# Ledger of designs, part 41: designed miniproteins, single chains, continued (4)

Each design is a single chain, and the fold is of that chain. pLDDT is the mean over its residues in the fold that is shown.

## One batch from the design tools (miniprotein)

Design m13493
Fold by ESMFold2-Fast:
Structure m13493 (fold): chain A 103 residues (1-103)
Amino acid sequence: MEAEELLKKALELLKKAAMRLLEKSPDILKAIGMVLRAIGLEFDLELAIKNNDKEKLIEIAEEAIELSKELIREAKKVGDKEALKLAEEALKLAKEALKLLKK
């Protein structure tokens, strides 16, 4: 897959993981923040693709990796195995996208 397709899938998985954490997290504001970050990155990705902005795609991939790591920590903390699985798959996809973008 090309980097953009991997990134689209990663961000969709991050959004799903963050939405699951809204139901179980004692820190609802943190969970809301993670959902909004995922949505913002999806918007930024669409613009970066339209503009052929490789530097912005790299930035989005790096931010997706960091959000994935945060979601993994929160999923482990609240014991949501499905959210953990989604966040771990998103991390894998975002890292692969970053490799393809940096070569």
Scores: mean pLDDT 86

Design m13494
Fold by ESMFold2-Fast:
Structure m13494 (fold): chain A 65 residues (1-65)
Amino acid sequence: MSEEELEREISEALMLMAIGIAKSQGIEIPEEAEKEARKLAREGKAKEAVKVVFDAAEAAKKAAA
């Protein structure tokens, strides 16, 4: 795989793990946030993709209050 392709695959894997962890805790990630995270992961921006998922999960928890 190319460097770019590898970075994209790692970014997607990390993003999917973050979403999976949130769902395992009963936290629903909004569809729009999931789409944004997937877009960032496709660009190889793992840190930003994971942050979008984390921020969305925190916002969802607070909005339920």
Scores: mean pLDDT 79

Design m13495
Fold by ESMFold2-Fast:
Structure m13495 (fold): chain A 64 residues (1-64)
Amino acid sequence: SARDYLVEGAKRFSQGDYDGAIELFDKAIELDPDYGEAWYLRGLVYERQGKLELAQRYFELAKR
């Protein structure tokens, strides 16, 4: 489910596997495009990578 992908993505993110986290968050969004938490967590990955403008766009999408 979208939630299962979110949980696994969050686990990868906590382990520093940003590429794996992005892939799983993208799968969560693919299954549920209104899943704001998945958009938000994907934005946090971009923020950790220093991609601040892209992170901001994803934070906005998390709000709808």
Scores: mean pLDDT 86

Design m13496
Fold by ESMFold2-Fast:
Structure m13496 (fold): chain A 73 residues (1-73)
Amino acid sequence: SDAALRSAFARVDADGDGVIDSEEELRAFLQLLGYDPSDEEVAALMAKFDTDGDGTLDWAEVRALVAELRAAA
């Protein structure tokens, strides 16, 4: 649900800036959603959805990432 996504995002966004700023935070976010991604999978997802190349994922990019994972399951 959207509430579960927002709750998980808020838990890893510890500084409240509205972004996931590391592969470690992305891994933690995905684990909160019930995924168990490898280091290589996390790196690939970050590279694919980090469209501005600043090393962060905003809420729109995170939603697109989760939508792709759910479609692949």
Scores: mean pLDDT 77

Design m13497
Fold by ESMFold2-Fast:
Structure m13497 (fold): chain A 79 residues (1-79)
Amino acid sequence: MLSKKTQELFQKLLNDPRSKGLEDSVILELAQLLTDGYIVGSNGAPVFLDSVSLYGLTRDQLQSLSLDELIDLMRKYQK
């Protein structure tokens, strides 16, 4: 189950018009990384994410970004 914090952040990101065209999976992955530090894999197992390998930023650095910067980062990652 997703935590309440992850669900709230995911819905906030998903409902932002600037996130239009981003895949739900990309938005959910970033929301989980910022809150719990892991994603739920396709089989329901937790997968711990290395934010530095994925985005070049630590989780603390990601948490310091504005909503606009987070959306831009997701677009760069998805491309």
Scores: mean pLDDT 72

Design m13498
Fold by ESMFold2-Fast:
Structure m13498 (fold): chain A 80 residues (1-80)
Amino acid sequence: SMIEKKIEEILEEAYKLLDEAEKETDPEKAIELAKEALKLFLEAMDLADKYKDRKLVIRAVAGAIDAIGIIEQVRLQLRK
């Protein structure tokens, strides 16, 4: 459906930002990129939930968890 394509576009943008965060050598910039990805994953989750697409909700939640993981890992490295 057109809505499914829209959600997939948001997820693709979020994963692109997440990939950029993983490759970023500046920890502050990496956190900012991962936070932007997290916001997009949460937007995709809300949209997928509104349209009752359980598979897309699960994919968006998984991406959000990955983004949080990157933020946590980078923050822990900065505290050393």
Scores: mean pLDDT 88

Design m13499
Fold by ESMFold2-Fast:
Structure m13499 (fold): chain A 89 residues (1-89)
Amino acid sequence: MEEEIERLLEKAKEAAEKGDFKTAVDYASRAVDLAIESGDLELLKKTLEAIQEIARIMDKSGKVTTEEANRIIANQLRVIGDILDVELK
């Protein structure tokens, strides 16, 4: 799980740096799904940090569509929600 999540996040960041925001969000969404499935708090926190960095790259470009922005925000909120759920148990 960890290696696959790290690979997906690396690909998402590379896509975001190239301006391919659709691909970046698609990889980020897949990484988030796997991190949530893992239930590993440290892995969820690492995923959140990576998604936040991807979101910053996208935002600074000034070229992100509303759909792409909404999807990356949704991914961040999903990870935050799962972190809170794990910490409260």
Scores: mean pLDDT 82

Design m13500
Fold by ESMFold2-Fast:
Structure m13500 (fold): chain A 78 residues (1-78)
Amino acid sequence: SEHLQQGMEALGAGDFEKSVEHFKKAIAADPNNALAWTLLGQALYAMGKTEESIEAYQKALALDPNNSYARRLIEEAK
C-alpha cells in the first residue's frame, strides 16, 4: 500500500514518529499485513518503545508463525 511505502521511506530517513503514523494507516487498511506489523515494531523499538514494539512483533508472528525475522526481533528486544 502507499502508506506502507511511505512508512518505509520515513523509517529509512530516521523519521520514526512519521513512520509509525504511516504503518498504523497501512494496518488500518489491511490488519492482516504481517510486514506492516513487523515494520511498526521496528519503528517503535527505534523510538525506545520496547514493550509496544514487542506487541507489534507478536502480532506479526501471530499472522505469520513462520516469520523467523519477527521471532528474532522479539528475542533481541528482551
Scores: mean pLDDT 85

Design m13501
Fold by ESMFold2-Fast:
Order: C-alpha cells, then structure tokens, then sequence
Structure m13501 (fold): chain A 81 residues (1-81)
C-alpha cells in the first residue's frame, strides 16, 4: 500500500482520481471472475483514495475487503484515514 500511496501523491489530482477509479473497475472485474487478485486491487484503490482525501471511497473499499474476508487489508486501508 505504501507504493500505491506514493504513486498517488506523485500524480496530478485528476490523474490520481482516474487511477483510483481504474483500480475499482479492475477489482470489480476480478471479483466477478472469482480471482484472488480482487482483494489486492480493492486495497490499492482504497489506498489511492485515502492518499487523495477521498475518505468515503477509501471506506467503501475497506468494506468490500471485509466482505471478501480480507480483514487485514481492510484494516490497512482504514489506518491510512
């Protein structure tokens, strides 16, 4: 998550927003496909959202991680808030 936060902070705000949205779309696609990579994509999206001050999006990603049983990743995203 540190790398995702650093990347988000290196980008212009609009590009960081687009990156977060891209990871949300990817995570949803991976979840529908039953991929174990879905949790990682949600965690990255949440970390980017937290880095840009979108606390609502970060909390939504943490809630989805909990629904997937990724409680540790959800706690890591919430710790960024």
Amino acid sequence: LEEAVARARSLPYNEAVALAVGYVIRAIGLELDGSPEAAEAYAVAGAIAAAIGDDEMAERMAARLEALGADEAAAEVRALL
Scores: mean pLDDT 84

Design m13502
Fold by ESMFold2-Fast:
Structure m13502 (fold): chain A 65 residues (1-65)
Amino acid sequence: MKERLEEIARRIQKLVDEGKLDEAYEIAKSLTKEEILEVARILQEKYGLSDEALEVIRKALKDLE
């Protein structure tokens, strides 16, 4: 599970770097709330959570309320 979330975080970061925020959001919204929070933690620790990546995480979390 942790290795899977690390791979997902890497994929989201790559899409964010490519300006593909909608595609990054599609991946994030397929996750549970717990998985999104773990992905956000990985993004912060390994990539320094950018404003664009934070926006993707915020939108995914809002859809799970």
Scores: mean pLDDT 81

Design m13503
Fold by ESMFold2-Fast:
Structure m13503 (fold): chain A 82 residues (1-82)
Amino acid sequence: MRVEKIVEEAKKYIEEGTKENLLKALMDAGVLAVIAGVYALLAKRYEKQGKEELAAEYRKKAEEALEAAREIERLVEEKEKE
């Protein structure tokens, strides 16, 4: 799954802990935030079309991607404070 692969990659960058790798992890968090925004727009579009099941699915995908982005941002911030 696309989001899962980005999260896995970002966590590997954080584990390595170099400034370059922490920047790469933040870039992955940025990509996840963009994906969340796209899913949120799709959810709203499906809601307007009366496709409630698809709207709920993409809303959930948007929330999952945004939560993943925020988790990565927190992990990077904690690592930078070390």
Scores: mean pLDDT 84

Design m13504
Fold by ESMFold2-Fast:
Structure m13504 (fold): chain A 89 residues (1-89)
Amino acid sequence: KSAEELIEEAIEELEEAIEALKEGNIEKALEELEEARHLAIRALMELGKYEKALEVDNLLEEAIEAAKEGNIEKAIEYVEKAKELLKEA
């Protein structure tokens, strides 16, 4: 897959994670966040955008921790920030 295809796939996984968080399905949300994290980092690394890769990685790590703590609103905020960075890539 191209980097652009990986970014689109990561954004789709992040959208699914937001829906899972809203539904209270934390297990599914965590799986989708980890999948999106891997796809996003691979795509940004391929594009040579290493600083953005680190920023997205940190945001998704914060989202995962917020979700584990049951802070759904904060988890969604971090996911939305990561999505905006990926759309700018």
Scores: mean pLDDT 87

Design m13505
Fold by ESMFold2-Fast:
Structure m13505 (fold): chain A 87 residues (1-87)
Amino acid sequence: DVVEKLKEFLERLFRGEPVSKEEMEEAIELAKKVVEDPNATAGELYLAYEAAMSVAVAAAKQGWREIHARALRVAMDALRKLEEKLK
């Protein structure tokens, strides 16, 4: 379950647990799947936004510029779709 994996990832980050570059890339791909799902709920889109923004912040701290850029793009896409659902 994509949503459950994103929740678990965010909980690990919130607790300050170590997260690898590969785990951050997986979280970006999971968030992207939520954004690309036409049946995603507003809550799921907000979760994808939170996950992508958390990855962007963490990647910036590590100097992982490509991951940071990709995470920001997914976060912006999630926000756009969330706004469309709340109209």
Scores: mean pLDDT 86

Design m13506
Fold by ESMFold2-Fast:
Structure m13506 (fold): chain A 73 residues (1-73)
Amino acid sequence: MEEEKRRKLANEYFEKGKKYMSQGDYEKAIEYFEKAIELDPNNIEAYLMLASVYEKLGQTDKAKEVLKKAREL
């Protein structure tokens, strides 16, 4: 429960990332997914969403790197 506040904040950033992604604001989506991963590095879904945003931007190498990090968990 000592980590509860950190996990809650990570989830809030993850939700903001999804919101911006749905609005087509990929730059903000990346920012919030990166913040979510920073607070909760084990959130595999955040890596998958971040990789999806990079794919939508045509940044395939960045998407592959993010997926590699998710596989190392």
Scores: mean pLDDT 83

Design m13507
Fold by ESMFold2-Fast:
Structure m13507 (fold): chain A 68 residues (1-68)
Amino acid sequence: SEREELRRIADFAVDTLARLHGLSPEQRAALRARFDAVVDEALKEGLSFYEALIRLSRELQAEVDRLA
């Protein structure tokens, strides 16, 4: 499903970010929950897979900028 694919993409992004920045298991879990919420909210709003992916990408960029 689109939700499963978006969550797999989000999980990969979270795992990569956590590894690069040395996040604790608790910080990683919180980030995963936040990105899962982004996916769920986008789909609740009726966004397409591509629109949801763009929103997820923007959230990922904001987190990268925050951690820099």
Scores: mean pLDDT 84

Design m13508
Fold by ESMFold2-Fast:
Structure m13508 (fold): chain A 93 residues (1-93)
Amino acid sequence: AEALAAEMEALAAEAEAAIAAGDLEAALAALRRLLALAREALARGDYELARRAAERLLELARKLMEAAGDDRKALLEAIGLALDAIGLLIEAD
């Protein structure tokens, strides 16, 4: 739990930095890793960590959607991640 929480914070920071830099590919890679972490937390029965990771994923995916501009592929992948995050929030409730 503690190790996954630290990894969540590191991945969220990596994604946020990539979004701020306009590195959409790096941002998507970090968000996919955050999604995998949220799913792992849920599989372990850590509903609190799964919810927190899914909330951070949703927030950052929305920021990435705004940053995507004319990059339709990045926009669609960010929308997919936001929907995955919403699904995880429902499952973790």
Scores: mean pLDDT 86

Design m13510
Fold by ESMFold2-Fast:
Structure m13510 (fold): chain A 65 residues (1-65)
Amino acid sequence: SLEEIKKEAEKKLKELEELLKNKAPVEEILEQAKELRELLGELEKLDPKYAEELKERAQKISEKS
């Protein structure tokens, strides 16, 4: 379960990075970011350290756009 959530979060982070790189429509970026945020909420309960690391990576990606 935890490993599945981690894999899904990594996948969503990668998808968000691609959307931002490709200047995708704001609606698609916001939807992907929302899904990632929901997964991060679950990860904070199960593995706070990992969730913090993913949040930092997501922030670095958003700063590139």
Scores: mean pLDDT 78

Design m13511
Fold by ESMFold2-Fast:
Structure m13511 (fold): chain A 58 residues (1-58)
Amino acid sequence: SAEEVVRELAEKAGQDPEFALEAAKRNAKLAGVSLKQAAIGAAEGLEDEELVKRAREA
């Protein structure tokens, strides 16, 4: 799911996955995008093809 992708991205960055997920949900709402779109963009920014694929399939 998009939530699982956000948590895994946070863990790779050394961040608290639950805190990062709540921040991502809030920021996505403020930007007018879905959490899935935000997760895809974050995974693409890290060039993590596996997480990009998982985010797109979510």
Scores: mean pLDDT 80

Design m13512
Fold by ESMFold2-Fast:
Order: C-alpha cells, then sequence, then structure tokens
Structure m13512 (fold): chain A 76 residues (1-76)
C-alpha cells in the first residue's frame, strides 16, 4: 500500500504540472486513496494522505501543489 500510494502521488505531481485539470484529478485520486486506506484499516496511511490533500488544497499555484505531492510521497 505505502509504496503504491507513493508511486501514485509522484504520478499525480506530474499530472498537476502537465494537465489543465491536474489539481482536480489529484484531489479526486487522493480522496479515493484516503477512502481505500480507511476501508483497509490503515489509519496511519489515511492520515498521511489527508495531510497531503490539505497541503494540495492550500498550495498557491501548480508548482507548489506538485511539490506538496512529492514531499508527501517521500514521507510515506
Amino acid sequence: MREEAAKLLRKAAEVVETEPLGVEVAELALSVLIASSKAAGDEELAAALEEALERLRAAPDREAAAEALREAAEEL
């Protein structure tokens, strides 16, 4: 789970930088991962992903959003 989540977060960072709807796609992907982590009983992973989503939403621009996702991936 954590390695797969980290890979997905890194891919989401690329999507944020390259796609016009990249931030919205990343938010949706994180929301799905959070729900899946909670359903699997991985509360630690769910909390880390919720923090990543909060950082993504707080980001002032696409570069900051992509960096927040990469940092979250490194913390997993």
Scores: mean pLDDT 80

Design m13513
Fold by ESMFold2-Fast:
Structure m13513 (fold): chain A 60 residues (1-60)
Amino acid sequence: MKDLEEGKELAKQGKYLEAAAKYAEAIEKDPNNAEAWANLGEVLEKLGLDKAAAAYRARA
C-alpha cells in the first residue's frame, strides 16, 4: 500500500505529523492492516502521549 510506504519514508525524515496522516489513510483503506496501526501508534508517541493514547484506544 503506497500510503504505508510514504508514511514510513516521512517518519524516517522526522515528519511525524505527515507520517501519521499517511498511516491514517492506509487504515481508512484497510482497517485490518496491523502494520499501519502499529506505525501510527509509534509516530503519535513521537508527537505526544495523548495522541498515541487516542490511536491505541481506536485500535483496542
Scores: mean pLDDT 73

Design m13514
Fold by ESMFold2-Fast:
Structure m13514 (fold): chain A 77 residues (1-77)
Amino acid sequence: MSPKDFEAEVLLSLGRMYIALGKLFESKGDIEAAIESYEKAIELFEEALKLAEDPALKEEAKKNIEEAKKKIEELKA
């Protein structure tokens, strides 16, 4: 694994943790905290996408960005 792909995997893992945190805040009715958690996840996934050399990691990052953006739009509606 390249150093960039390793860093991208770490960023993807952190982003997934923020997605889990966002879902937890949604379950508690804390919509503001949920949105902030999803926004942080998107930031981390975008960094992972920029660093990743492996097409599979790029695809995973893109998918996670799209899913998180959709959740934010649904919560702001």
Scores: mean pLDDT 88

Design m13515
Fold by ESMFold2-Fast:
Structure m13515 (fold): chain A 55 residues (1-55)
Amino acid sequence: LDERVAGVQAATDRLIQDIRQDESLSDEEKEELIKDLQAFREKLIAQLREQAARE
């Protein structure tokens, strides 16, 4: 479980870095995408933790 959570965090951090480096996106678009991605990450991690608690 901890490895899966760490994997999700690492993948999300990499996507955030890619978004920040994307010259085709405005600063406003980057911040909105990063906020949405962070919210999605938190929900996904919570779901993974709940599923593991049932195993």
Scores: mean pLDDT 78

Design m13516
Fold by ESMFold2-Fast:
Structure m13516 (fold): chain A 74 residues (1-74)
Amino acid sequence: MEEAEKLKEEAVEYARKALEAYKEGNMEEAEKYNEKALEYIKKLIEAGELETAREALEEIARMAREFAAELEAA
């Protein structure tokens, strides 16, 4: 489970960096970080770690909804 935990941490961290880059208007960096986050999710799914992948996606979705609300309010 060490590898699955690391992949989840990487996916969530890159997703967080992508959302922060979007908030700053740095679309190029946001796209790069988002792509990396998706790569780690894909690795979890390919490894059969579906529960861990779901947890990562739920955290990412929560962060994305929060940032989207902030951007719409601004």
Scores: mean pLDDT 81

Design m13517
Fold by ESMFold2-Fast:
Structure m13517 (fold): chain A 77 residues (1-77)
Amino acid sequence: SQLEAETLLALADIYNSLAKKFMERGEYEEAIEWYKKALDLYREALSIADGETRRRVQEHIAEIEKNLKKAEEKLKE
């Protein structure tokens, strides 16, 4: 349902926020772990989302993939 998709998005946003806090601390391995957890929740939301909600989820997935790549590049430095 749309409500279930919105709930998964809210949880993913919490995990994404936590990952950003680890990034600010220079704790890149922890940031990567939480970004991946957020990405999993966004992907779950995508599996049940329809219409405009599905499109919003796809946009969130693209954003978190960019954030994850940034964290991985920082760990590589």
Scores: mean pLDDT 83

Design m13518
Fold by ESMFold2-Fast:
Structure m13518 (fold): chain A 70 residues (1-70)
Amino acid sequence: SEEIARRTVELLGTVDPETARDAERAAEEALREGKTRDQVLNAIASAAQTHGDDSGLAAGRALSEAVRES
Protein backbone atom coordinates (compact mmCIF):
# COMPACT_ATOMS: atom_id res chain seq x y z
CA SER A 1 0.00 0.00 0.00
CA GLU A 2 1.01 3.69 -0.17
CA GLU A 3 1.48 3.52 3.61
CA ILE A 4 4.14 0.79 3.34
CA ALA A 5 5.96 2.82 0.66
CA ARG A 6 5.92 5.97 2.83
CA ARG A 7 7.12 4.06 5.90
CA THR A 8 9.92 2.41 3.88
CA VAL A 9 11.16 5.84 2.70
CA GLU A 10 10.90 7.21 6.28
CA LEU A 11 12.96 4.34 7.73
CA LEU A 12 15.51 4.53 4.88
CA GLY A 13 15.85 8.27 5.60
CA THR A 14 17.10 7.55 9.14
CA VAL A 15 20.22 5.78 7.74
CA ASP A 16 20.59 7.14 4.17
CA PRO A 17 18.75 10.47 3.72
CA GLU A 18 20.08 11.16 0.18
CA THR A 19 18.95 7.76 -1.13
CA ALA A 20 15.62 8.18 0.71
CA ARG A 21 14.96 11.47 -1.16
CA ASP A 22 15.46 9.76 -4.55
CA ALA A 23 13.38 6.75 -3.43
CA GLU A 24 10.54 9.07 -2.29
CA ARG A 25 10.60 10.84 -5.66
CA ALA A 26 10.47 7.48 -7.51
CA ALA A 27 7.58 6.26 -5.31
CA GLU A 28 5.60 9.51 -5.81
CA GLU A 29 6.08 9.30 -9.59
CA ALA A 30 4.97 5.64 -9.69
CA LEU A 31 1.90 6.43 -7.55
CA ARG A 32 1.02 9.42 -9.78
CA GLU A 33 1.21 7.10 -12.83
CA GLY A 34 -1.26 4.70 -11.15
CA LYS A 35 1.22 1.84 -10.78
CA THR A 36 0.49 -1.13 -8.49
CA ARG A 37 1.89 -1.50 -4.95
CA ASP A 38 4.55 -3.97 -6.15
CA GLN A 39 5.57 -1.60 -8.98
CA VAL A 40 5.85 1.30 -6.48
CA LEU A 41 8.02 -0.82 -4.15
CA ASN A 42 10.17 -1.88 -7.14
CA ALA A 43 10.60 1.82 -8.03
CA ILE A 44 11.89 2.46 -4.48
CA ALA A 45 14.29 -0.51 -4.71
CA SER A 46 15.56 0.54 -8.17
CA ALA A 47 16.14 4.16 -7.09
CA ALA A 48 18.04 2.98 -3.97
CA GLN A 49 20.15 0.54 -6.02
CA THR A 50 21.37 3.44 -8.25
CA HIS A 51 23.19 4.71 -5.10
CA GLY A 52 25.01 1.35 -4.79
CA ASP A 53 24.62 -2.08 -3.21
CA ASP A 54 24.79 -0.77 0.39
CA SER A 55 21.92 1.65 -0.31
CA GLY A 56 19.93 -1.11 -2.01
CA LEU A 57 20.42 -3.36 1.04
CA ALA A 58 19.41 -0.51 3.38
CA ALA A 59 16.20 -0.04 1.35
CA GLY A 60 15.50 -3.79 1.57
CA ARG A 61 15.90 -3.70 5.37
CA ALA A 62 13.64 -0.62 5.60
CA LEU A 63 10.97 -2.39 3.51
CA SER A 64 11.12 -5.52 5.72
CA GLU A 65 10.67 -3.37 8.85
CA ALA A 66 7.79 -1.37 7.27
CA VAL A 67 5.97 -4.61 6.39
CA ARG A 68 6.60 -6.00 9.92
CA GLU A 69 5.10 -2.83 11.49
CA SER A 70 1.98 -3.06 9.28
Scores: mean pLDDT 83

Design m13519
Fold by ESMFold2-Fast:
Structure m13519 (fold): chain A 64 residues (1-64)
Amino acid sequence: SFEEVKKEILEKVEELEREMLRAHLAGEPIDNEEARRRIEELVRELAKEYGLSEEEIEELIKSV
């Protein structure tokens, strides 16, 4: 279902956010624009793999 797919995508986003935070704490500079771009790219790729419509993809990106 869409809700199950949304949950799985959000869990993958949280994993990426944790990795970026760990890198920042280890001394890498944080770039908020690049971080957001990476998150949006991950959401779009996963959503397309799960067969979500363009409208559902855009709605999901707005919730991230």
Scores: mean pLDDT 79

Design m13520
Fold by ESMFold2-Fast:
Structure m13520 (fold): chain A 96 residues (1-96)
Amino acid sequence: SEALKEEALKLIEEAKEAIKKGKFKEALEKLKEALKLAIQLVNEGDLESAKEVLEKIIELLDELLEKTEDEEIKFEAEILLGMARIVLGLVNLLLK
């Protein structure tokens, strides 16, 4: 779980830098990989780490959607945002 969390947070920092540079496709790919790791954290029962990663993914997807004018990137980002919000909702339900 710790290694998965560290890898996910590294991808999130790389996505943040890509957004700052206007590299929205690169940022989106990194956020996709971070979401996969967040789901693995859920499967391993590391719900607190999954929540932290998911909240950061949601924040960066919201920022990416505000900044991009590319309709294909917007579409993919909205799908990922929806998925991340559903997974976060499930994590919050399980954490009580």
Scores: mean pLDDT 90

Design m13521
Fold by ESMFold2-Fast:
Structure m13521 (fold): chain A 66 residues (1-66)
Amino acid sequence: MTLYVRTTLPVEEQIGLALRLMGDPRFEVSFVGDDGLLIRTTASEAEWAAFVAELRADPRYEVEEL
């Protein structure tokens, strides 16, 4: 599963999210310039669904599933 995440928050917040995810080998994170993050996972469907739901619940993030 692949997720494109944009945020209206400054780069510091994007880095914070990326660092948390990069600490877990089940997640692969790529920066897309200043626009946002591309997130891929090999985690279970349940863990992925929970992650996506939590991220979508935060209005500071715009989330698109690819």
Scores: mean pLDDT 74

Design m13522
Fold by ESMFold2-Fast:
Structure m13522 (fold): chain A 80 residues (1-80)
Amino acid sequence: MLGEKAGEAIINGDVEEGGKLIAEAAKKGDFEEAGKGVGIALREGKEENAGKALEIAAKKGLSSEEVNEVSSLGGGYASE
């Protein structure tokens, strides 16, 4: 699943790959998977890497509204 792959990439420091996978999921309308990738990284204490991946996702064409939705869902996932 894209979310798990994105989260794994972010945890391993591959924020470029993580951001690409987040952007891919969100562009397909799969904001839950995009948010899950961010949330997995946040659960592992990788807040800085997660932030960098979101910045890359924005550069890959996500709007500010889309980035905010992914970030919000990721925070929610991390809280579960």
Scores: mean pLDDT 85

Design m13523
Fold by ESMFold2-Fast:
Structure m13523 (fold): chain A 96 residues (1-96)
Amino acid sequence: AEEVMLKYLEEEAIRFQEYLERDPEMRENADRLNELDKATRRMIAETALDALKSVEAGQASLAKLQAETGRADMPADVQGMVALMERYNKILAEEE
């Protein structure tokens, strides 16, 4: 069950990062994003943080399940998702 949620969050985070990296419209509108008030920026950061906490909880549950079932390794995609969300959250924190 949690694996489905983690993959959904992974796809969303990757798509958002791709938009930041490759979308010329988003880069052209960087100044508009900087004009957002602090409340709007905080809401975005809090949403990202809540998503990260959900991924961390899912990752912990999967690690426990793997230990109980005798599995050796956590899925690489779950690890990548956590790393991606941590990087994104850090970028948001650095901007404020």
Scores: mean pLDDT 55

Design m13524
Fold by ESMFold2-Fast:
Structure m13524 (fold): chain A 59 residues (1-59)
Amino acid sequence: SEEERRKKIQELLDKFTEAVKNNDKEAAIEAVRGILELTEPDSPLAKAAQRLLEKLEKL
């Protein structure tokens, strides 16, 4: 559902923030991938997440 999707995105955003603070690249990648799966590909959030994911994986 729409509400469940939004709640999961918020949880993943919180996990991403925590991973970044801990310099945990693996956890950050997992959180970003989860966000991408739950967001519309054409959204600004999805585009930002995809760009960040590519940087994290290729660094």
Scores: mean pLDDT 80

Design m13525
Fold by ESMFold2-Fast:
Structure m13525 (fold): chain A 67 residues (1-67)
Amino acid sequence: SALDWYNLGNVLAAQGRYDEAIEAYKQAIALDPSFAEAWNNLGAVLQGLKRYDEAIEAYKQAIALKP
């Protein structure tokens, strides 16, 4: 489920496995594009990796879904 991919992304991010966390969050979003928390956490991981343009777009999606 989208939630299982999101939870996997959270565990991977907590372990510093950021590239794998990004893929897990993208899978959650692919299954549920309205999953604001997945967009938010994707943005946080991208920001930590200094991928700022991608982080900004992910955060904008989270804001649009949960204003």
Scores: mean pLDDT 90

Design m13526
Fold by ESMFold2-Fast:
Structure m13526 (fold): chain A 61 residues (1-61)
Amino acid sequence: MSPEQFRESLLRLVEEMRAAGVSPEVILAMLDHEAELARKAGDEESAAVVEEVRREVERRL
């Protein structure tokens, strides 16, 4: 999956979770965990995408 496709899939997942009534704290915690896993795996590109999505979500919630 390209970084752009990954970003769009994450944003879609976040919107679906939000529409389902998942709390903002749970969504942000999920994104924090995914970014940490990506960084530990040496996948800096995926980590950057997750951090970008996290900032967008935090800005809107």
Scores: mean pLDDT 80

Design m13527
Fold by ESMFold2-Fast:
Structure m13527 (fold): chain A 70 residues (1-70)
Amino acid sequence: SMRELGRRLLEWTERFFGVRFRDPEAAAEALARRALELGLRSLEEVKQALRDGDPETIEAIREVILRYRA
């Protein structure tokens, strides 16, 4: 589900980038929405896109972090 995708993306983003979100539910929803807009349907696909240096995926995560971080 989109909610489960968002939860997994949020947990990974917090751990990997060392960030905390002031509204975790809104951040999770934004991460899931942005991933799906880019055709990425799982955490594994997002991680692979970042490993490949995909600029759109990098920028999407950066935008969510800047908008929602504590």
Scores: mean pLDDT 89

Design m13528
Fold by ESMFold2-Fast:
Structure m13528 (fold): chain A 63 residues (1-63)
Amino acid sequence: SELLERLREAVEAGDIETAVELAREILARDPSMADVLFRLVLPILLRKDDEELMRAVGAALRG
């Protein structure tokens, strides 16, 4: 999915605003994707060790 690749790129870039917006858009289209998105972004979030990014993206995934 183009949106999933854009989300991955935004998280890797540390672009909080874009990552949150993309996560919300994906979940608005398919709420069941929450676990898939979490599994996709968690390794990147742990590697970057950016608390603000982790908190913002985590909140978006929880709704």
Scores: mean pLDDT 84

Design m13529
Fold by ESMFold2-Fast:
Structure m13529 (fold): chain A 59 residues (1-59)
Amino acid sequence: MLSAEENIELGEKYKAQGKYLIAAVAYYEAARLYEEQGNFEKAKEAREKALELIKLANK
């Protein structure tokens, strides 16, 4: 299983490739892992990024 940080890197790579839905999944998983760590600030940031990417994928 990937760490929160590894999921952020994965999300950035897929975002750069225009694969917004899979990038959003990676950011959402990072958010969940950051919440488990008690890092609510980074969790919120990752969730907001995931939602932004979903909007881009669906217009």
Scores: mean pLDDT 83

